# Designed miniproteins, single chains, continued (3), part 9

Each design is a single chain, and the fold is of that chain. pLDDT is the mean over its residues in the fold that is shown.

## One batch from the design tools (miniprotein)

Design m8294
Fold by ESMFold2-Fast:
Structure m8294 (fold): chain A 56 residues (1-56)
Amino acid sequence: GAAAEAAARAGIAAAEAGDWRRGQDLAVKSMTLGGEAGREVGERAARAAREAYLRS
């Protein structure tokens, strides 16, 4: 749903700003809010957080 996508977008933005921890937290929240469907958008946010972590 819209809440899960909003959380995922915020997570990606946080990760791109270098805040990989916040990005990861928001990815988990996206999966929780959207259930199985939210997992797909949450995975994208988790990937962005992982890339930010590797740049740290």
Scores: mean pLDDT 75

Design m8295
Fold by ESMFold2-Fast:
Structure m8295 (fold): chain A 113 residues (1-113)
Amino acid sequence: SVEEIIEEARKKLEELKKEKDKEKKIKLAKEIKELLIEAVNKAETDEQLKEVLELAEELLELAEKEKDKEVQKVLAEAALEAAMEVLKKAEDKELILRAIGLALRAIGLLIES
């Protein structure tokens, strides 16, 4: 279910917040990205898309605090791809604007990497 995929992404995000090893951070970020994209593809409601976007926003917040440029890039790319997938399916105007805002923030961070 979408709810199970979102919960798995949330658990991996909490692991990522505690992780200190660079290669494990990159692996977790990529796994979270795949889960968020799968959740968007299976999402039937804007409420489900909003939950995915909230996780993507947390990924970008981690990217903004990350000092390793390679890890920062992978986190920002994950947030950007999730936001772009939400934009393809979102119907609610506020959710669309929020996803656009996240995508622009992620692009801004990526041009620094």
Scores: mean pLDDT 90

Design m8296
Fold by ESMFold2-Fast:
Structure m8296 (fold): chain A 66 residues (1-66)
Amino acid sequence: VSEEELEREVREAMARITAGVLRIIYKDKEIAEEARKVGLEVAKTKDAGEAVKAAVEKAEELAKEK
């Protein structure tokens, strides 16, 4: 496994973990799932921190619409 592939896997794992935490906090499966999708998309091209930030911001945005 290349170092670049490992870094991407770490970014994707951080996005998934963040979505799991958001599911517990917001108690809403749909908010958590949308946050996970956004986090994973950002994880393809950006740092783990950016992926986590994007997931959290998406969850906050969706929670605000409810």
Scores: mean pLDDT 73

Design m8297
Fold by ESMFold2-Fast:
Structure m8297 (fold): chain A 63 residues (1-63)
Amino acid sequence: GSKYQELINRLIGLKLRKIGLEFELRLLEERGASEEELERIRREIKELEKEIKELEEELKKLE
């Protein structure tokens, strides 16, 4: 159904955003960014990981 496709598209979007943030974190570390700035990105990555897991569990209910 359309709802399943919407959840899949959202999951892909979240995974791509996480990859982007992980790449940005590496670049910031290489540039010697502040601990505060690095911690902000790490926290956002952790929040995305939680959202991804919740969405994957929601998708399992539609199998």
Scores: mean pLDDT 86

Design m8298
Fold by ESMFold2-Fast:
Structure m8298 (fold): chain A 70 residues (1-70)
Amino acid sequence: SMEELLKEAQKLFLKALEIYNKNKNNEEVQKLFEEIIKLLKEAANEKDIEEMKKLLEKAKELVKEMEKLS
């Protein structure tokens, strides 16, 4: 459902923000955070559930990359 996807987007945002705040001097983490925020903004403005899922999957992959660099 759209509601579940919005909750997922919120969880991804909070994870990314936590990693970002702990790694402010890491340029790669900063770049990944900016990309994640762009994807989450696109997802929030998306009305198609399947397109929103694709955007959230891309955001998840970038969050995983942030975790590896942290």
Scores: mean pLDDT 85

Design m8299
Fold by ESMFold2-Fast:
Structure m8299 (fold): chain A 102 residues (1-102)
Amino acid sequence: SMLEETLKQVREALRLLADLVEALSAAKSHEEVLALVREFVAQVGELLKKTKNPELAAVLEDFRARLEEAIANRASVAEILALVDEALGRLHAIRRKLEAEL
């Protein structure tokens, strides 16, 4: 169903975010942080191509745009982690809502 497919996409996004957080915690330089964020932005772009749910697409597109701005401005790791925490909260809210509808 569309509900199950959207849930799968939310879970994929949450997994990609968890992987990013782990990678950022192991990063040894600001350049490595920015490179990891660029790779993550590319992964979000690929997920967006498959995303049909408008609410999920809006959250992912907003997050991608903010990360692209963070890369352009060479944002600190703390600023990047704040954006990640905001996105995690929004994605978990969507996940909980969709799981309640199963």
Scores: mean pLDDT 88

Design m8300
Fold by ESMFold2-Fast:
Structure m8300 (fold): chain A 75 residues (1-75)
Amino acid sequence: MSLEEQIAEVEAEVDAFVDRMADELGLTPEQRAAIRAAAHEVVRQLLEDGYSKEEALEIAKRAARTALRHYADQA
Protein backbone atom coordinates (compact mmCIF):
# COMPACT_ATOMS: atom_id res chain seq x y z
CA MET A 1 0.00 0.00 0.00
CA SER A 2 1.33 3.46 -0.94
CA LEU A 3 1.63 6.33 1.55
CA GLU A 4 -1.26 8.07 -0.27
CA GLU A 5 -3.46 4.95 0.09
CA GLN A 6 -2.56 4.63 3.80
CA ILE A 7 -3.39 8.31 4.42
CA ALA A 8 -6.76 7.98 2.63
CA GLU A 9 -7.68 4.82 4.59
CA VAL A 10 -6.84 6.30 8.01
CA GLU A 11 -8.47 9.66 7.14
CA ALA A 12 -11.72 7.86 6.22
CA GLU A 13 -11.79 6.10 9.62
CA VAL A 14 -10.95 9.33 11.49
CA ASP A 15 -13.68 11.22 9.57
CA ALA A 16 -16.26 8.58 10.56
CA PHE A 17 -15.17 8.91 14.21
CA VAL A 18 -15.26 12.74 14.14
CA ASP A 19 -18.68 12.76 12.42
CA ARG A 20 -20.22 10.48 15.08
CA MET A 21 -18.77 12.49 17.98
CA ALA A 22 -19.59 15.88 16.43
CA ASP A 23 -23.23 14.81 15.88
CA GLU A 24 -23.42 13.60 19.51
CA LEU A 25 -21.93 16.86 20.86
CA GLY A 26 -24.02 19.12 18.58
CA LEU A 27 -21.03 20.81 16.94
CA THR A 28 -21.44 23.21 14.00
CA PRO A 29 -20.44 22.17 10.44
CA GLU A 30 -17.52 24.64 10.69
CA GLN A 31 -16.23 23.09 13.95
CA ARG A 32 -16.56 19.58 12.47
CA ALA A 33 -14.64 20.64 9.33
CA ALA A 34 -11.88 22.24 11.43
CA ILE A 35 -11.45 19.08 13.54
CA ARG A 36 -11.35 16.87 10.42
CA ALA A 37 -8.73 19.16 8.82
CA ALA A 38 -6.55 19.14 11.96
CA ALA A 39 -6.88 15.34 12.28
CA HIS A 40 -5.88 14.91 8.60
CA GLU A 41 -2.69 16.92 9.25
CA VAL A 42 -1.88 14.66 12.23
CA VAL A 43 -2.52 11.48 10.16
CA ARG A 44 -0.30 12.67 7.30
CA GLN A 45 2.57 13.65 9.63
CA LEU A 46 2.44 10.36 11.59
CA LEU A 47 2.39 8.18 8.47
CA GLU A 48 5.22 10.23 6.91
CA ASP A 49 7.18 9.71 10.17
CA GLY A 50 6.81 5.91 9.79
CA TYR A 51 3.99 5.18 12.24
CA SER A 52 1.72 2.24 11.40
CA LYS A 53 -1.87 2.83 10.23
CA GLU A 54 -3.11 1.44 13.58
CA GLU A 55 -0.84 3.79 15.58
CA ALA A 56 -1.72 6.80 13.40
CA LEU A 57 -5.46 6.08 13.76
CA GLU A 58 -5.19 5.76 17.57
CA ILE A 59 -3.17 9.00 17.93
CA ALA A 60 -5.42 10.92 15.50
CA LYS A 61 -8.55 9.77 17.36
CA ARG A 62 -7.04 10.94 20.68
CA ALA A 63 -6.19 14.34 19.15
CA ALA A 64 -9.69 14.58 17.64
CA ARG A 65 -11.29 13.77 21.02
CA THR A 66 -9.30 16.58 22.64
CA ALA A 67 -10.34 19.04 19.89
CA LEU A 68 -14.01 17.90 20.06
CA ARG A 69 -14.04 18.49 23.83
CA HIS A 70 -12.36 21.90 23.41
CA TYR A 71 -14.91 23.07 20.79
CA ALA A 72 -17.84 21.79 22.90
CA ASP A 73 -16.49 23.75 25.90
CA GLN A 74 -15.98 26.91 23.75
CA ALA A 75 -19.60 26.94 22.51
Scores: mean pLDDT 82

Design m8301
Fold by ESMFold2-Fast:
Structure m8301 (fold): chain A 55 residues (1-55)
Amino acid sequence: SMEERVEEVRRETRRRVDEVMDWYEETGDEEAYNKRLQEVREETQRRLEEIREES
């Protein structure tokens, strides 16, 4: 269902954000950290939009 798909996207987004934060703690690369967070946000938004349009 649409609700299940939305929840899956939210769970994946949270996992990816946690991975990016862990990576940042290891590397300290602020510029790459910000870029990766932006990519996660953009991908999440696209997936949610696709679900709304197709479901």
Scores: mean pLDDT 82

Design m8302
Fold by ESMFold2-Fast:
Structure m8302 (fold): chain A 59 residues (1-59)
Amino acid sequence: SHMEELRKKAEEEAEKLKPEFIEQLKKQGYSDDEAKKLWEEKYPSLVESLLKILEKQHG
């Protein structure tokens, strides 16, 4: 339960970062499809990193 709650928070924090991440990639010349693929590839590791941070700060 506690870990599931933190995971949900990590996912929410990651989703907040998505628009800026996509915009940054598009400014570098990536297409919408490429930016979305790069986000999907980064998303699992980003969620894991945020989960670890949240666990240390809120757990």
Scores: mean pLDDT 81

Design m8303
Fold by ESMFold2-Fast:
Structure m8303 (fold): chain A 109 residues (1-109)
Amino acid sequence: SPVDEILEELLREAGLTDVLERARRLAKEHGVSLLDAVLGLALSENNSELLRLIALALIRSGTLPDIFDLAAGNLNDAELEELIAAIDDEAVRERARELHEKAKSGKKV
């Protein structure tokens, strides 16, 4: 999967090789993708750094709408703004910005 390849690279670059090895074991044990295993770890451990890396991998792969909404729910506004600023593709960055503004609007009711 392109998402799994990008996520693996991001985890290695962040020095999270122990997380990567744990996620690979969970993926094999449960018959799920590497992405699903890392997402499970991020949610169970309330790890905003992992959620940020997952969101980056999904944005870069073009899988953006469904999983960015999930990741956005677990990042604060400053973390989401920093994540959006890190997107190199202008169209993907604009889409992420629109989703972030929508999420902010939903939180104020």
Scores: mean pLDDT 69

Design m8304
Fold by ESMFold2-Fast:
Structure m8304 (fold): chain A 65 residues (1-65)
Amino acid sequence: SEKEIQELIERIKEDPTDEEAWRALLSKVIRSPVDVNEVIELTKKSLELDPNNLYARALLNFLSK
């Protein structure tokens, strides 16, 4: 699961508009403990570029609690 999460993070860094990658990352992060700081920073950066990404917004909201 950690490897899958890292592959999803890499996909999002290459294409922040990949909705499927964001959806999959949200699903996996909820089910597995990960380095929250890396995912939070990635999510914040992506939302600065695309504030309409609902999955990224959901992920940030989940991780900020």
Scores: mean pLDDT 75

Design m8305
Fold by ESMFold2-Fast:
Structure m8305 (fold): chain A 56 residues (1-56)
Amino acid sequence: MEAARRAAEAFAAGDVLGAFEIAAETNRRYGPEAARRAGEIAREQGHVVAGDILRL
């Protein structure tokens, strides 16, 4: 999931605001259910922190 990878990269670089912006964009474009699903997939793939951010 591209959004999960970008969120993880931003968080690892210390850009917490960038990670939240990616989550907000995902929610805005695909809706909250789609963002939550992307977060679940990210967690299953080992991107736990990025997955939690995407589930905002």
Scores: mean pLDDT 65

Design m8306
Fold by ESMFold2-Fast:
Structure m8306 (fold): chain A 56 residues (1-56)
Amino acid sequence: HMGEQRRRDLALDHAVRLMKAGKTLEEAARQAGFASVEELREAIKERYGVDPEELQ
C-alpha cells in the first residue's frame, strides 16, 4: 500500500524465503522478479545489513 517501495519489499521477502528454502541467488532473483542477481544482493544488504551468503 506504499507504492513501489512496498512492492519491492514484498519481492525481497519472497526472494529471501526462496533462498532459505535452498534456492540459489539466481533462482531467487528470477522468481521474485529482480532484474539481476546483483540487484537482489544489494537489496539484501540494504534491508538486512548482511551479505546474501549469511542467509544460506
Scores: mean pLDDT 75

Design m8307
Fold by ESMFold2-Fast:
Structure m8307 (fold): chain A 47 residues (1-47)
Amino acid sequence: YFEKLFEEKKNAFKIYAQTSTPELQEQAQKAIDYYEELIKKEREARK
């Protein structure tokens, strides 16, 4: 459940980054990186 939520948040920020100003793109990329790390931890714990 949480992994799916994190993936949805990551994808939303990816779309947002494509259409945003450079400053907002930097913030979106940091959010993407944050959720990507959370997804990795969930998947590694599952293995």
Scores: mean pLDDT 75

Design m8308
Fold by ESMFold2-Fast:
Structure m8308 (fold): chain A 71 residues (1-71)
Amino acid sequence: TLTVPAADLAEAQARADVMKGASAEGLIKLAENAYKNGDTVTAQAALLGAAREDPDYELTVEEGKVTLTKK
């Protein structure tokens, strides 16, 4: 489970669109590294991309937080 602050959803979605075809594992590592570097938009985009690439991942948006959980 990885949780990051919610960013500009439209910008995050646009960035996630250019990440199509990347592995969910690679996107999760990208999200962790982006969040550690303070890049919340890229972190949120990578979590969106991971959920799109692997249906075993569930994305939840609640109270300004975006959480990725593996089923």
Scores: mean pLDDT 78

Design m8309
Fold by ESMFold2-Fast:
Structure m8309 (fold): chain A 74 residues (1-74)
Amino acid sequence: SMEEIKKRLEENIKKLEELFEKNKDKLSPAVAERIKELIEKAREYLEKGELEKAQKYLMEAYTLLQHELAKVNA
């Protein structure tokens, strides 16, 4: 159902926010701000019921965070 998809997106956004807060000290200020903007867009579209756009911005934020953290380990 759409309610189950919305709940899952809310939980995934919260998990990403927690992961971001734990790792933001490893990121440049510009990268941290970009990830924050993408998370905020994911929340905005979720609130508007635009679940596909919410998922898109959630995945963009997650992919950027993973990519930047991989650079720190190189």
Scores: mean pLDDT 87

Design m8310
Fold by ESMFold2-Fast:
Structure m8310 (fold): chain A 54 residues (1-54)
Amino acid sequence: ASAARRGQVLAALAAAAPTTPSNRELADRLGLSVSTVHYHVAALVRAGLVRRVA
């Protein structure tokens, strides 16, 4: 489910703080495609739950 996947991505990002792993690294760790991780990260950023470093 998308909500469960977003939770996994959020938890992985929180565990990696203060560093931000790449979408490829998250995909490898979570067993997801890079595009799926990118989609969920973009949704988390849009929801204000994650801030991208740029």
Scores: mean pLDDT 72

Design m8311
Fold by ESMFold2-Fast:
Structure m8311 (fold): chain A 64 residues (1-64)
Amino acid sequence: GLREELLAAIRAGDRARVEALLAELRQTDPEAAKVILKEAAHEALSLGREDLLAVVVRYGRTLR
């Protein structure tokens, strides 16, 4: 699912894939998207990937 693919992309350091999957999350239920974004942010933090954390956080701010 989107959650598993997003976490895999973060672990791989594939920024382009992360951004594409975040765009797909925007089309999902907002409450479900927020939960997945929280998990993605935690994964980026645990890996020390501040660049990916910044992408996830900025994307989360665009959800309404």
Scores: mean pLDDT 82

Design m8312
Fold by ESMFold2-Fast:
Structure m8312 (fold): chain A 78 residues (1-78)
Amino acid sequence: KEEFIKRIRELGSQAAKVADEETAKKLDELARKAIEAILKGDWESAAKYLREMAELASKVEGAEEIAKEAERLAEELE
């Protein structure tokens, strides 16, 4: 649980370094929603938000590692 939350927070932080302000804000919002879902025990919603994060990051040049890690986290939560 704590490990997933830490990894998701790190993804939000990395997004701010590689994405524009608008996209970074959207990625941070998805990360926050995923963490909130985990805290509520809603693992299915957490995985969905992480997949949305991966899809958004996959469209951003330089965010390939963020997209890959978000998809991996989503798979681990299912």
Scores: mean pLDDT 80

Design m8313
Fold by ESMFold2-Fast:
Structure m8313 (fold): chain A 76 residues (1-76)
Amino acid sequence: ELATELARAVSEGDEERAQRLIDEAKKMGVGEEAKRLADATQRLRDAMLQGDSVATEAAGKELEEAYRKLKEGIEK
């Protein structure tokens, strides 16, 4: 459940844990996908904190795509 743990770490502002999970993903060959998930999670959080519904919807779609790609990379 690397993707779920990474999204949680980013949402909680745990940069050290997020970086460790990204490093683990790099060893699995999905480091770029993990970084995209972390970036998308941060964007969603920022949009929600700003109350921007349009940005929140866009960031949510980016998060869903990044999560899917990371899971697909791990399952291969």
Scores: mean pLDDT 80

Design m8314
Fold by ESMFold2-Fast:
Structure m8314 (fold): chain A 61 residues (1-61)
Amino acid sequence: EEEEKKMEELLSKLSPKDQRYLQIMHEAAEKMKGKSKEEKRKILEEANKELEEIEKEEAEA
């Protein structure tokens, strides 16, 4: 709960790019709740791909 409040405060203070990074990581963490280690790895891999897309978008835009 304290970590959730901390993340929300950080999100409000960050740039749009940083907010997208934290949102992706936060969604991945929520999806990992109650999942197996194998499923958690897949969720993290998907989150990493989304982060790479943001970096490519910034470089190309």
Scores: mean pLDDT 72

Design m8316
Fold by ESMFold2-Fast:
Structure m8316 (fold): chain A 58 residues (1-58)
Amino acid sequence: GKYLETGRKARELARQGKYEEAAKLIEEAGVFATPGGAAALATKSDEEAAAALKRSAK
């Protein structure tokens, strides 16, 4: 639930060119994420997305 909403908002920010803010949202989502199984894959994907956003920004 919660980290999924944050991921969606981060994608919207990236679309608007706010890459740094989008990356911060994805990183903050990790604070609330305690994956015990399948959810771990989603969280890992968000981490990779955040890294890609930071690399694309510069």
Scores: mean pLDDT 58

Design m8317
Fold by ESMFold2-Fast:
Structure m8317 (fold): chain A 88 residues (1-88)
Amino acid sequence: MKVLVLSGIGSIDELLAQIKEAAEEGATHLLLVEGPITDETRETIIKTAEELGLKVHVVSPAILDEIEEGLNELSEEELEQLLKRYGL
């Protein structure tokens, strides 16, 4: 399955554009990396992703040691293991 990993770094418009593009490419999940974003920005990202049909999970920055930011092709088992280790 296609999973978007997003650090939340950048402008809100750029982040929303990445989410929309990933959804158009068939992304099913968003892994939003915890970082220096406001609660308002985070809520906007989550709401937009959910409206586009993505399941959203907030994850530890340590996930970036194992997976690249951007659109990734993962199995259901790989996603479950990442969420077990890095899910917040």
Scores: mean pLDDT 84

Design m8318
Fold by ESMFold2-Fast:
Structure m8318 (fold): chain A 82 residues (1-82)
Amino acid sequence: MELLREAAELLERAAERARRGDAETAELTAAVALSVMRSEGAPEEAVRKLAEAADRAVALADAGDLEGAAEALEEAARWLRE
């Protein structure tokens, strides 16, 4: 429970960075969240959900859609908080 909340907080911070135009810091923050979840033994479904959101956010940011990148990260954060 706590691990998923910590990952959600990191994703929310990543989304904030993406909205501020800092796609690089957003990508790094999402990568840290994924690394923490993997190293701490989070459920496979949670790791997969975060990995999918991170990949989508990177693709959207590379296309110049920082708002879409932020939304993808926020959706994953909401899912992890449930």
Scores: mean pLDDT 82

Design m8319
Fold by ESMFold2-Fast:
Structure m8319 (fold): chain A 70 residues (1-70)
Amino acid sequence: AAAEAARAAALKAEAAEVNATGDPAGELALARRLAAEMLARIRAAGGDVEAAEAKIAEELARLEAEIAAR
């Protein structure tokens, strides 16, 4: 519980630093790390990993396209 909150806060702080530097590669790398963390959590909880993977892959592809269009 507290560990999850601390991890989420740390990842959010890293996202803020990446956004502040304007680094698109860092932004994408952070998004992938967040996606991996979410998937690990879903696996641990016994959730639908396949459905989550499909949605996360779609969102990451959308982010890549958005960054490429900038």
Scores: mean pLDDT 72

Design m8320
Fold by ESMFold2-Fast:
Structure m8320 (fold): chain A 97 residues (1-97)
Amino acid sequence: MIDMEEVNRAMADIYASLARKLISQGKYEEAIELAEKAIEIDPKNALSWLVLGKAYELQGKLEEAKKYYEKALELAKADPTAPEELIEEAEKNLEKL
């Protein structure tokens, strides 16, 4: 059954995925804007927080990156539908800071 929570989760995943692609293109400011939109739609979307952390890391804002990676890891561990790769990526990014 489709409900508003599922729609919001899917929408947030789309924005977060687009933001991740922008990071790979060096468009960190644009990636931050899309990740923030995803968080507005679904604040529990771990991928959005992970992308936000990565964008801040690549801009040299390591304190902010750490905060966002910790939030992503917390949310991913709390969500049984989150892929294991997302948890592993957040943990590895925190270890490298």
Scores: mean pLDDT 82

Design m8322
Fold by ESMFold2-Fast:
Structure m8322 (fold): chain A 61 residues (1-61)
Amino acid sequence: KPSREEIEKEIEEAMRLIALGVAKVEISTHPTPEVLEESIEFLRKMGASEEQIEELRRFGE
């Protein structure tokens, strides 16, 4: 049975993926530099990897 720590890490990873998806929708709806920068800051606060940040930046360009 997975430990509580393992379950929490899995949930955090899922939350980051959901946040990335939501950020992409926001950028698609409001394609402005301000929305892109706010979304990047939000993902960084959620502990997103640099690769995920770069993916979002490329998507918003």
Scores: mean pLDDT 78

Design m8323
Fold by ESMFold2-Fast:
Structure m8323 (fold): chain A 110 residues (1-110)
Amino acid sequence: SAEEYLQKGIDYLNKGDFDKAIEYFEKAIELDPKNAKAWEYLGRAYLQKGEYEKAVEYFKKAIDLEKNPSVRTYGYLAQAYKMLGKNDEAEKYRKKAIEVRKKIIEEQLK
C-alpha cells in the first residue's frame, strides 16, 4: 500500500539511507499522488542529500496539496531556499511558518 511504502521510506530516511528513502517515497507517490506527506518526506530526503532545488520543488508540491500547510513544511522550504542563497524566498516562507504558529497559539487560547 501507499502507507506501507511511506513508512519504509521514513525508516530509511531515519537510518540515513536517503537513496532508498527516495525510492520508497516515489513508490508511495505513484500509488497516491495526492499524499502531501509523501511529497514532504521526498523533499526532506533531497534536502538531506544537499539537492536543494529538488527539495524546493517537492516541498512546494506538498504545500499545494494541503489546505493548511504545516509550520514544519514552510520551515523546510525556507531552509532549502536559504541553502540556495535565495534569501528573499527563504524569509517569505519563514514568515509564513511564523503566521501558522501564531494561528495555532490563538486557537489554543480559545
Scores: mean pLDDT 88

Design m8324
Fold by ESMFold2-Fast:
Structure m8324 (fold): chain A 56 residues (1-56)
Amino acid sequence: GDAETRARAERNARGAREIAELTGSPVARKQAEEAERAAREGDAERASRYSDLAGG
C-alpha cells in the first residue's frame, strides 16, 4: 500500500545518505539529496533510482 511504498522510499533515501557520508563522494551526496527529496514528495520509484545511483 501507499504507506509501505513511502516507508521503502524513506529507507532507500536513508541508505543513500549513509553511503554518501561513508564515501565522502560529492556525486553520491547529490544523489542522496535527490533520493531524500523524492521520498519527501512520495515518489518511491525516483527515491529508489537515486539511492541505487548513490550506492553504485
Scores: mean pLDDT 77

Design m8325
Fold by ESMFold2-Fast:
Structure m8325 (fold): chain A 78 residues (1-78)
Amino acid sequence: AYEKGLELRDKGELEEAVKYFEEAIKQDPNNANAYIALGRVYYELGEYEKAIEWFKKALEIDPNNAAARYLLEEVEKK
């Protein structure tokens, strides 16, 4: 699920990528990278509030995740 989500995101199929990242989170709720990827997809869709929520959830799982911290700061500027 996670790998397929990344492939779809890279192809610009953002709505479909959301479904696969949500499935990846259901399969492994501790996969911080899946939360980050979902937040990034919502950011690219212009859904900044959802992006913020997913980056915050990633930081709840991995508080020292530099990518999630950086992306949260970037989306909060929008």
Scores: mean pLDDT 80

Design m8326
Fold by ESMFold2-Fast:
Structure m8326 (fold): chain A 92 residues (1-92)
Amino acid sequence: SLTLSIAAVLQLIGMELDGAEISVEVEGDKATITVTGADDKLIADARGIAGLLEDDGAKVEVTVEGDRVTINISGLSPIAKSLLETYSKSLK
């Protein structure tokens, strides 16, 4: 749903405000979100984003490597893709 996609982007913004370094790459119906400098709370927040996107019908894989979290997303809706692309541009 639009609501779940918006909630995921708002959670990403919240993580940035908490001091996380976030990068987003969008490619077709896929996206990769990388969070660096993540503590246990930010890792939990990243898993929350994955859950929101999975509930919206996307396929999501979360990988944790030390303080780096990578969220791989496929099957993005056009709305979710548009929101993530807009958010990605705001990071640059």
Scores: mean pLDDT 79

Design m8327
Fold by ESMFold2-Fast:
Structure m8327 (fold): chain A 70 residues (1-70)
Amino acid sequence: DPLARLEAALERLAGRPFTVKEGPEDTSPVEVADQIARALIDGDTTIEASPEVAERLARVLENALASVPT
């Protein structure tokens, strides 16, 4: 669920599908955020995140998307 939630948020943000794989639990939120930023810029579609980090970032992205004007 957290990984799928992050995938949905990223698809909304970029307008294309993403794959979020379960990564190591020691992967930092900053490292996952860097992967997302690079994926958005470089066109990569695969991101690794722990379920906990994925849930937190999905919430942040959902909130950001709700506050960004069209």
Scores: mean pLDDT 75

Design m8328
Fold by ESMFold2-Fast:
Formats: sequence, structure tokens, C-alpha cells
Structure m8328 (fold): chain A 89 residues (1-89)
Amino acid sequence: MMPVAGAPLSPEDLRELADRAEELARLLEEGKISEEQAAEELARFARELALRTGAIAALELAEAVLEQGPLSAETLRAMAARLRAVAAA
């Protein structure tokens, strides 16, 4: 792949984010975490992904998730579906 300024998330990175969002949705549906914990965990995962890949988009996603506040299981599943669709395009 050609290097670009502000490297975008790869299809593999997008799938990792989608998998994490779906796992958090499942934990939320099982009552094992709160909606606030789901937002914090997704933001942490996105931040770690940004550090590994240099993808500024992952850092921006982490900030947006924290600003949005609590995430419902429905919202997490919708996010995962959108991330997978982008990865497949």
C-alpha cells in the first residue's frame, strides 16, 4: 500500500474495530458492563489501534465516542455493521 499523510484505517483494522464493538454489545446485553463502560472500552481500543497503526481516524473515533457518552448495544451493533461495510468496499 502507498504511504499517505494521516494513514486511513485498513480493512483489517476496520474489522478489528467491528469485532470489538460486537463483543461490547454482547457484554452489554448480558449485563456484564454498563453503557458508559462500553463507550470507554471502545474508545480505549480505538486509541490503541491508532498507536499501533498511526491512523489518525482511529484517534478521532476514540474522541468522538467519549464525547458522545454512553453506547447502547443497538448503537454498537450498528457501528460494527457500518465498519464491516466500509471494510468490504
Scores: mean pLDDT 77

Design m8329
Fold by ESMFold2-Fast:
Structure m8329 (fold): chain A 57 residues (1-57)
Amino acid sequence: MIAELAREGGGSEEQVEAVVRAAEEGDKEALNRALAGIAAVGGNSEMAQRIAEAAGV
C-alpha cells in the first residue's frame, strides 16, 4: 500500500494522506510535492522511488 510506504519513509500522517490522495487522483505534481516533503523529514530517495512506482508514476 502506498500509505504504508509513506509511513515507513518517515512521513507524517498529513504527508501520508497527501500521497494517497494525489495517487488516487493521478495528480503527479501533488504526488511529487508530497514525496519531497517526506524526503525532507528523514525519508530517503529509495523510499520515495518505491512510493512513486506503487503510484504508477
Scores: mean pLDDT 69

